# Designed miniproteins, single chains, continued (2), part 107

Each design is a single chain, and the fold is of that chain. pLDDT is the mean over its residues in the fold that is shown.

## One batch from the design tools (miniprotein)

Design m7971
Fold by ESMFold2-Fast:
Structure m7971 (fold): chain A 79 residues (1-79)
Amino acid sequence: MEEVEELLERLAELDARIQAALDAGDWETAAALLEEGARVLEELARALEETDPELAELLREQARALREQAARLKALAAA
């Protein structure tokens, strides 16, 4: 439980940093932070896999969505 709480706190911190990067138009930083968020979601999914496997799979789907968003922002930054 403590590990899950720590990961949720990390996600909240990343959310704030992502919003700041997006507000600044810093697409490269926003993409990097989204990839970091995807990694945290995967760690959270692993922590919850035994307790709630359906939620764990949903979190993995969200991690994939964040990586896709990061790829789009990287493409935008490169343009």
Scores: mean pLDDT 83

Design m7972
Fold by ESMFold2-Fast:
Structure m7972 (fold): chain A 100 residues (1-100)
Amino acid sequence: ALEEAVRLVEEAARLVAEAAGRTDDLELQAELTLILMQLYLARELLKKGKAEEAVELLERAAERLRELAERAAEVDPEVAELLERAAELVEEAIELAKEA
């Protein structure tokens, strides 16, 4: 379960990095960079078996990704789609981490 959660977080981080690379919005790039750091920290916590602490970070990241996806949808639908997919993967990782 935790190994699968780590994999989902890594895939979500890849999508967030891709979204950051595609957008010309510097403010969005900065916010996505912060989320990326939160995902990396959550990954390390999951690897150490600190599932509860990782879930707190992942829940905040998922909420932020949903907010940014809505904001991006009006200006860059491709970036919005990447962020929505990343949020779904983070939400799946949360469910797996809670079951571990």
Scores: mean pLDDT 87

Design m7973
Fold by ESMFold2-Fast:
Structure m7973 (fold): chain A 70 residues (1-70)
Amino acid sequence: SLEEVQKELREAIFEEASATMEYLKAWIDKRLGVPGAEEALERALEELRRAEERVRELKRKLEELKKKLE
C-alpha cells in the first residue's frame, strides 16, 4: 500500500543517514592516518551507496503508486 511504502521510505532514509555518519567517521579516520581507515572508508562508501539506492528505489515506487491513484 501507499502507507507501507511511505513507512519503508522513512526507515530507508534513517538508514541512509546512519550510513552517512559511518562514512563521515571513516573519512575523518583516514584523514587522521588511522591504520585500516582506507579499507573501512571503502566499505562505508559501499554501504552508503546501497542505502542511497534503496531510497531511490522506494521514491520511484512511491511515485508509481501515486500515479495509479490519480
Scores: mean pLDDT 85

Design m7974
Fold by ESMFold2-Fast:
Structure m7974 (fold): chain A 80 residues (1-80)
Amino acid sequence: SVLEELEALRDASTNPQLRALLTAVIDAVKKKADPELVSLLIEGAKRFVRALQKRGEVDPETAARILRVLDELEKKVKEE
């Protein structure tokens, strides 16, 4: 599932702040938190991933993969 892919990407990440942000997104989705809060967390995670990629702290392929999974997750949250 999209959520399982995000969990795998979180576990593979060496950046502790990125792991924390992805964990917050995963936990919010699993506990069925407010969709607006989930959307805000996803947008925050996307912004941070882009910043890490710009600084060379995450490779472009990994960054693109995380961003795609977050986009798919946000679409599911907003469509339901």
Scores: mean pLDDT 85

Design m7975
Fold by ESMFold2-Fast:
Structure m7975 (fold): chain A 93 residues (1-93)
Amino acid sequence: LEEEIKELEKKAEEYIKNGDLEKAALQYIQIGILYFKQGKYEEALEYFEKAYELAKKANSPLEVEALEGLARVYEELGEYEKAEKYKKEAEEL
């Protein structure tokens, strides 16, 4: 897991350096999912937030996946109002 996340982080940084924001966002979504599966919700939020910002700048459909990731994490944290907000944002895209 730690090695896997480290490799994804390295790929994301490389893609950002090369201007491939959409590919970088995809790496961060994958990291968010891995942390989510481990119950590490604060770390999952951090990476889904990074993915959201990059996907938004790239005008990428990955913006929906990042928002859905944020919604799922907030749901697990019991932050239902925030979860609903991000779900609605994703539906409006």
Scores: mean pLDDT 87

Design m7976
Fold by ESMFold2-Fast:
Parts: structure tokens; C-alpha cells; sequence
Structure m7976 (fold): chain A 79 residues (1-79)
């Protein structure tokens, strides 16, 4: 739905910013995506479906975002 489209766009833009070497923008975009997932109840739905706490799912997202930023920065440096 519309909220999922917005979240997906933010994640995509965040990964693109990381690959361009803009770590600050990448972090801002991923943080906005996390906030929207929290506010929309998507994190709660994911946690319920996989049998984890909301805190655990949020931590997994934060880790994934940091890993994406690190990978993007390495790709940028390799150019």
C-alpha cells in the first residue's frame, strides 16, 4: 500500500546515497524509513509474524541499515 511504497522508496534512496558516498544522507533516509515503519505498525506486524519482539525487529533493521551503509561506502571507494 502507499505506506509500504514510501518506506521502500526511502530504503532504496538510502542505499543509493550510501553507494554515492553520502553516508549522512543514507543514515537520515534509513532513520526516516524506521520511523515510518514504527508509526504505521509495520514493525509490530513483522514482529508478530516472525515471533520476535518489536525491539528485536527494529534492531535487525538498524543493523541491516548500517551494513548497507558500510557496503555502499566500500563500493564507492572501489570506484
Amino acid sequence: DEELERINKLIEEGAEAAAAGDVERARELFEEARRLMRESGILEKIAEEIGMSVEEVEEMFERGAEDTIKLGLEIHKAK
Scores: mean pLDDT 81

Design m7977
Fold by ESMFold2-Fast:
Structure m7977 (fold): chain A 57 residues (1-57)
Amino acid sequence: GPLAELARKYGVSVRQVRGALRLSQQLPREVAVQYLMRELGLSREEAEELLDELLKL
């Protein structure tokens, strides 16, 4: 499914992507980007791309 494809693309677990989706719906964009960078070890570009993909779901 879409979460598994995103997990593969960004080198993270499906659990992490599911958590990111839930938090992205509750946090302002910049806070969500900073959270994804810290928790998932993503670059800013990767965190922004992941957030945009999650918001399309």
Scores: mean pLDDT 84

Design m7978
Fold by ESMFold2-Fast:
Structure m7978 (fold): chain A 74 residues (1-74)
Amino acid sequence: MEEKRKELEEILKELEKIDPQLASVIRGAYEAVEAGDLPTAARLVGQAADLVRKSKNKKAQELGLKAIELISEL
């Protein structure tokens, strides 16, 4: 659990340099999961997935998908 959180934080740091908007949405989803707000977490994960799909930056897509996967495992 703690290792996955640390990995997610490292991914978000890198993603923020490339796509701050996507990083912000994913961070919001992570915070919602930590707060137990499942409806908000699900909505923000969906929004992040849409941003990943629309991104033309392959690195942002890869990092975004990894972050979403890690959040789903929390």
Scores: mean pLDDT 83

Design m7980
Fold by ESMFold2-Fast:
Structure m7980 (fold): chain A 76 residues (1-76)
Amino acid sequence: EKLKEAVREALVKAGISEEQANEVADRVYEAFKKAPPEKQIEVAEKTLIDELVNRLGLSKEQAEKVVREALKKYAE
């Protein structure tokens, strides 16, 4: 839940539509839940970058900024 909200907020701030932000956040959260605890953050980061670059067509630099913002919100 907290991770899903953090990802959604970071995506909306980056200019992604609310509908696409919700879809991406759901995918990231599902991958996170299936990962072992010690790899959950790594899996979430990789899933988020993959969705942003390969599906939404963002640059690698923009995707990395979204990841940084999402992790900052999640760590709060």
Scores: mean pLDDT 82

Design m7981
Fold by ESMFold2-Fast:
Structure m7981 (fold): chain A 92 residues (1-92)
Amino acid sequence: GSLGLQVALAAIELARRDGGRVEAEVRGDRVVVRASGLSPTQQTALALQGIGAYLDGEDVRVEIRGDEVTVEVGGLSPEQQAEIVEAARRAA
């Protein structure tokens, strides 16, 4: 299983639970998830999960800027990319 996929889905679920905003888009071979309204603790947890996935050799990046977390994941199948986009659409 992809840890990068799990980080992206976790960001979407946290935004959904807390009434935040989330969007996801496909950029070439990568998926970018932008989530806002997350607490500092939730932002830190996502960043640590992203670091763990990166250290495990996955193409994942987590950036925190103000109240927004951006999760960018490469190396996913088209089906995994579609799963992220659909999850974000349902959370919006």
Scores: mean pLDDT 84

Design m7982
Fold by ESMFold2-Fast:
Structure m7982 (fold): chain A 80 residues (1-80)
Amino acid sequence: SLSPEELEAETLLALGVAYLHLARIAYQKGDYETAIELLKKAIELFEEARKVGSPRTRAQADELIAEAKKLLEEVEKKLK
């Protein structure tokens, strides 16, 4: 069974992933401002998960943060 802290971390990761997927949809639709806001929320959630999670959850959060930050840089380049 998961500890309350690990369950919280896994829930934060899942929520962050949902925001990341919504950000990708917004990006594909050309809604760059919405994509940026959703990516910032995803990164915040992954950073929270990283703080309370196990080493495995922390590693997953680090990968997702890197992915979200890379997409954020790409989206920001579309705003002129």
Scores: mean pLDDT 88

Design m7983
Fold by ESMFold2-Fast:
Parts: C-alpha cells; sequence; structure tokens
Structure m7983 (fold): chain A 57 residues (1-57)
C-alpha cells in the first residue's frame, strides 16, 4: 500500500495531474470517492494539492 508521502513523491517525479494523483490515492484507500470526484482537475499536482485531498477525507 502506498503512503501519502509516496504518492506526493510519485506525483512530483512523474508530473501527475491532480486527477491522476486523486485516482491513485482513491485506489490505495487514502481518500474518499467524494474527494476523488471533486479533484477532477488536469493541472499538475503539487504536494499541497495532494495533502489537501488527504486532509479532506
Amino acid sequence: MLTAEEIIEMAEREKLSVREAASIAYLEGLITEEVAEAADRYKLATAEDVREMLEAS
């Protein structure tokens, strides 16, 4: 299971969008479906974007 820190690192390394990072976090059970659906943004995910998704769940 990926940790929150590992998802942040992967998003930065692989230049994932907010939507892509949210999909991974949802599949790993770290965020709710509601938070994942709200994160339908195609901009580059920052560490703060990922942390906000995790905190919102």
Scores: mean pLDDT 79

Design m7984
Fold by ESMFold2-Fast:
Structure m7984 (fold): chain A 64 residues (1-64)
Amino acid sequence: SQQQQRFDYSVRAGDYSGQMSFDDSRRHARLMRTGTPQQIRDAGVRDGSRYLIYTAQARMIQQQ
């Protein structure tokens, strides 16, 4: 489910959050706001577990 997927993102993000730059989080937040579902998926495949971190942090940035 989408709720389970969001939960998994949050859990995995916590494990690595201190290792990513704030600039990377901002770039990912822009992609999440303006990117197509395919562009978001392609970035996920490229960045692997880092993309889960970016996705969780991007949600916080989007709440501004």
Scores: mean pLDDT 50

Design m7985
Fold by ESMFold2-Fast:
Order: structure tokens, then sequence, then C-alpha cells
Structure m7985 (fold): chain A 103 residues (1-103)
């Protein structure tokens, strides 16, 4: 099983470019997804296989080796949420999530 590590919290200013990191215990290539979960809401798939889902063009993902990032080009207050990295390599695994705070 691939283990994903994410920082517990990141704080950003509204309008900033934000980079949320994740580290995998092994190279997963494009077998990575990112989810956004706002309090009281269902998780939203924002990145699948390294590509933004339609409607989430403010988000992008990159990765090399064990280092992966989710980028938000211009953060909004509505982006305050927990962001989870997922390895889609069998068996699938989820990171602990990063809570994003927007000030």
Amino acid sequence: MVTLTQPPEVTAREGEKVVLPATASSDVGTNIAWFRQRPGQAPELIILNGQPVPGYERFSASGSGTNYTLTIESVKREDEAVYYALSLSSPASRGPGTRLTVV
C-alpha cells in the first residue's frame, strides 16, 4: 500500500496562488487524484489521473517521483476545505488531508 503524507494545515491569502504538497511512499505516476471536502458537504473530485475535472480549471496538479502538488491559481474564500490526495495504485489509499484556511 502506498502511504501519502500531507501537511495538516496551510494558510493562504485570498487571490494568492496556493500549492498544497503530498509525498507518496513510492512513485505513483499519474495514478493520483485530489478531492476537496468542505464542512458538511460531500467530497468533490477535482483532479483525476493528474488532470482537472471539468469545472475545476482553477486547479492543477503535478508530480515527479514521490512529490506531488495541487495548485490553486487564485484562491477564494469558498476554497476553505480539507484537500485529500489519493493514490489510485492498487490497493487505493488516501492521505490524511490538508486543511486550507483563507484569510
Scores: mean pLDDT 84

Design m7986
Fold by ESMFold2-Fast:
Structure m7986 (fold): chain A 89 residues (1-89)
Amino acid sequence: ALELARRAAELAIEAARLAIKEGGKEAIILATAAALGAIGALFEAELGRGEEAQRSAAGAGEAAREAGRLAGNKEAEKLGEEARELGRA
């Protein structure tokens, strides 16, 4: 649980970073929210809250996927989707 949560959060942060670089204002706002959610998941993981961390990482991944879609960045979409799937595993 903890390792999957960390992996998912890292992927969500990477997806958000890509969406911010290539996106317009809407994509940047959503990607920023996704990055904050992923940081929250990492804090939950450090506290040993594996299930909470995975849920937070899944939500961050979904937001990052959508931000990638808005930015027109296929890599960001795929990384966000992978983060969502790992967080929900």
Scores: mean pLDDT 83

Design m7987
Fold by ESMFold2-Fast:
Structure m7987 (fold): chain A 56 residues (1-56)
Amino acid sequence: MEEERKKAIELAKKTNSPLLIDSLIAERYGDEFAKATTPEEAEELVKKAREDILKE
């Protein structure tokens, strides 16, 4: 269980590492990333979270 979440969070950092928001995204969307099995799905989740936070 926890391993899947950690892998998803690490994957998010690889796709959106340039943004300081990657850590925040991991905390907020950790559960969704756990379901993402592919980098592509994780990237889309990261983009959505990033946009939501940027909108403020």
Scores: mean pLDDT 59

Design m7988
Fold by ESMFold2-Fast:
Structure m7988 (fold): chain A 102 residues (1-102)
Amino acid sequence: DKEGLIERIEELLELNPRERELLRAAVDELDLTPEQLEALLEALKDPEVRNEMRATLVNASAEPDREAALRRVILHLKRLLAEVVGDPEAQELLREQEELNK
């Protein structure tokens, strides 16, 4: 149940309506699977990981450009999935971005 997992993430992060909209838009853009969402929810049980994700969403929600706000949330989710969750697909995407920025 993808919707139920997203709702649990929103509750854990204590998000306001704008922050929830940005998170949902980022999840849709990345086409996150239920397995990736479950792994994300598990990672967010760590207070440090949760606080960093909250900070990103708060900062993104203050951004007047929706595209810039969405890109910020997407980048954080990609990094979290690659670094904390160990998602191979996210790891390859980050590697490609790092090589292009060298």
Scores: mean pLDDT 78

Design m7989
Fold by ESMFold2-Fast:
Structure m7989 (fold): chain A 65 residues (1-65)
Amino acid sequence: MELIEEARKALEAGDYEKAVEYFQKAIEENPDNPEAYRLLAQAYRKLGDVKKAIEAGEKAVELMR
């Protein structure tokens, strides 16, 4: 299964909690993926979880060379 694609589909469908779950699983498989953290930050923003959105966004920036 394409975890990032499933997460993006959930995000586009408005299922932000499911999108977060899939992005978290994608990060567990590849923790050095800044794109997954960037999209996770977007999902958290849609949920209104500002603190987790900031943390995920900072992690994405940290992982970018």
Scores: mean pLDDT 80

Design m7990
Fold by ESMFold2-Fast:
Structure m7990 (fold): chain A 87 residues (1-87)
Amino acid sequence: SEKLKKAEEYEKKGEEYEKKGEKAEKEGKKEEAIEYYEKAAKYYKEAAKLYKELGLEEKAKEAMKKALESDIKAGILQLELGLDKVL
């Protein structure tokens, strides 16, 4: 299935950017980590959309959960970066 292969490719891209985000976060590179987590969330959302279209409900839910977790991490770092500017 071409659509399944594309969903798996997006999921893999999500994982790659999530890993890059975690590394940047560990190194204190908050702005870079935010960008990577936002990219991870984007790719996980694309994977979830395709999994839903394929009727793969559990894979779609897992991908959406990972997207939400990446969005939350980016949001927390954005708040911390905001505090860094006023403290």
Scores: mean pLDDT 90

Design m7991
Fold by ESMFold2-Fast:
Structure m7991 (fold): chain A 79 residues (1-79)
Amino acid sequence: SRQEEAEQAARGALETYELAKKAPPSKRVSLQVAGDLLLAEAFYLDPELARQTAKEIAELSEKEGDKETAEFYRKVAEK
């Protein structure tokens, strides 16, 4: 059950970051905060899965040209 909770939190974080990239700037900040909270929950439940999810967020950000966000989540994935 905890593994299922971790997977839901990790998936939710990634999906929320995908939504943030499509949202207007005023909504984007709130979605990024929500994504960070879900990622933090994933770190609490399964740090290794959370690190992998942070890496996927970094790759998504780099693909969309957001190098600053990509570098930030690469560092999160290393911790």
Scores: mean pLDDT 83

Design m7992
Fold by ESMFold2-Fast:
Structure m7992 (fold): chain A 73 residues (1-73)
Amino acid sequence: AAMSAADALAAVARGAARLTHELRAGLLDEEQVEAGLRQLRAYGIANGASEADVEAAIAAGRAAAETLSGAEL
């Protein structure tokens, strides 16, 4: 079954947040993050999302990683 564009964008945002968090934690290098972001862009577009929506989802995911990485609780 085809994923909805909205579900794909939510997955892209979560993936971007994870990549950003793992880069900060030293678990991924910049090359691995670039490869991951390329895959997320391709995934969003393949599921009917616009380029603008995919970039907005990546930006939102990266911003969410700031909040999640600051949780010293």
Scores: mean pLDDT 77

Design m7993
Fold by ESMFold2-Fast:
Structure m7993 (fold): chain A 67 residues (1-67)
Amino acid sequence: MEEEERRERLVKEGEELFRQGLKALEAGDYRTAAQLFEQAMRKFTEAVGEEEARKRIEELAKKYLEE
């Protein structure tokens, strides 16, 4: 139960970092965007593992870049 709360927290932190990265991209700050996306990927990897983290990043990219 506590492990599930930690996983959800890491996922939410990753989503927030990804959103901040998108704002940096929109502003043309590619260095800050890259750092934020790396942090987001690390959070997702810690929460759900590499394979699932990849899928989550792909889903977020589709949500924000295609919609």
Scores: mean pLDDT 78

Design m7994
Fold by ESMFold2-Fast:
Parts: sequence; structure tokens; C-alpha cells
Structure m7994 (fold): chain A 62 residues (1-62)
Amino acid sequence: MLSENARKILEFLRALPDARLSVREIAELLGVSQATASRALRELEEAGLVERLPDGRYRLAR
């Protein structure tokens, strides 16, 4: 269901559940392009696994 990049982001956020990370920060942490990180984050948001905050940062959904 989830892409490999989406899975990696989810595992990272699970390790740091209070983290609020931008697309840029996630791209830098995973060593991928911002386009790749944005696509993976959209996939996680569609699945209800992460939430996009008003400032554009992402965190684990509750």
C-alpha cells in the first residue's frame, strides 16, 4: 500500500512522535528530493497516517 519512501517517513515520525517536520526537512533527513518527499507525505496524508499543519509542517495523525 505505502511506497518505500512513505514507509520510511512513517517509521521516522514514529521514532519522534512529537516532531513537526517540513517537506524540506524530511527530504534532507531521507536524502531524497523535495518532490519525492512531498509525494510520499501526500500518500501518508491520504492514508490518514500524518497530518499537515497550517504552517505546512507534518506530524503523526491521532
Scores: mean pLDDT 82

Design m7995
Fold by ESMFold2-Fast:
Structure m7995 (fold): chain A 72 residues (1-72)
Amino acid sequence: SIEDIVKKIGGKIVYLPEKPTLLVLAPSEEEAREAYQRFGPDALVVVVKEVSVEDIVQAMKELGLTGFASFL
């Protein structure tokens, strides 16, 4: 599931749309809310403090997403 993929990278889901098109990583819930306002309702917004590029690439493949933004 999307939740299991996010847990593998040490993330917490803040916004989960029915059909996400974009993965957004934020270091805090405040920045996650700002990201949601900026990127809109199709953004899967995740709070994570630290994640490797390799883990991001794997998560993106498993989620089937090609859009990505990071505030880390």
Scores: mean pLDDT 81

Design m7997
Fold by ESMFold2-Fast:
Structure m7997 (fold): chain A 56 residues (1-56)
Amino acid sequence: ASRGEVAAGLARLSLGLSREEAAALAKQGIDGAATAVARRHGPALGASVREAALSF
């Protein structure tokens, strides 16, 4: 639970998501959040989100 929530929180900050959007993204897990960031800002930032969440 916590790693998916960390990834969603990082995605919220980088994508400007609402709390509700971030909560929905957290349910998709780390891959969902990292993919959303990668699509908007590129693969390097998406990879950074995944790595940060996995290190938590």
Scores: mean pLDDT 79

Design m7998
Fold by ESMFold2-Fast:
Structure m7998 (fold): chain A 62 residues (1-62)
Amino acid sequence: SKEEVEEKMQELGEKFASTHKLTDEQIDKLTEAAVEAREKLYNGMSGEEVLKWFEEKLESLK
């Protein structure tokens, strides 16, 4: 379900934040990435594609 994908995204974001010391700017970008991923999910992107995009986006925040 979409709710399960949202929960998995939250877990991924929290895991990333807990393993990296993030600046305020990186936290803002993480928040923006989560919002964009949610929009993609609700606009018809598959959960698998959304999670892959979000993970790749998190890695790009370095």
Scores: mean pLDDT 81

Design m7999
Fold by ESMFold2-Fast:
Structure m7999 (fold): chain A 112 residues (1-112)
Amino acid sequence: MERLREVEKRLDEAIENKDYAAVQEATRELIRLVKEGHTDEVLEVAERYLQKARELLDAGENWDQASLYLAVARSLAEAILKYGTPEQKERAERLLAEVDELTDRMWARDRA
């Protein structure tokens, strides 16, 4: 889906630039795509963002970008829990658990 790729590109650029307003707007567009039935494609985006956050956290770099990737993945997972099929909800619950794990890792390091 070309529109989803365009939204993902804008969201990646917004995260890189720490443009919180643009991150919020692009995230809202992805949530609308979940409501329109493009849930599997949005789940793939959320899973890619979780992976990007993990890679940044493992490298010990760009905590702000990692935090934004996790925030987006969480918002998308929560939307899928509301609007998805039972199978999609199970994937979203697993994704949300991984987001929580990475968020805890990030906060534990900030407190040390």
Scores: mean pLDDT 85

Design m8000
Fold by ESMFold2-Fast:
Formats: structure tokens, C-alpha cells, sequence
Structure m8000 (fold): chain A 110 residues (1-110)
């Protein structure tokens, strides 16, 4: 259950970042780069959600790795955008990293 809770926390953090990035994209400012950041964060949320469903220590570890990769992608997209697209990407990246940290801590404690 602890590994499942960590994976769920990672999924929620990544999903929150994806929602923030998508909302910025919807406003028409930084549209293309905000979309890329949202997609990267959404992918992290998807993998973290799969890990939460299985609830194993190994799945929590996989969720953390996927969230870190998504954070890297979001940061790359943000740097290319500038303006509000850049801010959206940074928010998504931070959420993904926070999720990864939570998943890693739970995997370590089991």
C-alpha cells in the first residue's frame, strides 16, 4: 500500500502540472510550447498511474524514472518557448520532479 500511495502521489503531482500547462495553452499564450510541456507531464502522470494500480515497489521506481524524464522534456520545451509558455513548462517540470521524489522515497522505505 505504501508503494501504491507513492505512485498515486507521483501521478497526482504530474497530472496537476499537466493541467496547469494545458490551461496556459488554452489561453493562446505560448500555445505550442505549453502543449509540449502538458504532453510531457501527462505522460509522467500516465506511467505513475499504472504504478499506482499495481502497487509494487518496482512499479513505484518506474514511475519515478518516467516522471524525471517527463520533467526533462517539459524543461526543454519551456526554454524554447519563452514568455508564458516557458512558465507553463517550468510548472509542469516541477510537478513531475516532486512526483518522482515521492515515488523514490516510497520505493526506498519498502
Amino acid sequence: SKEKEAALKASMAAGSGATGAAMSSASGVGKEMGRKAAEAAGKAAEVAGEAAKKGTKEEAKKAAEAARKAAEEAEKAAKEAGGEGEESGRIAAKAARNGAKGAEEAAKKG
Scores: mean pLDDT 58

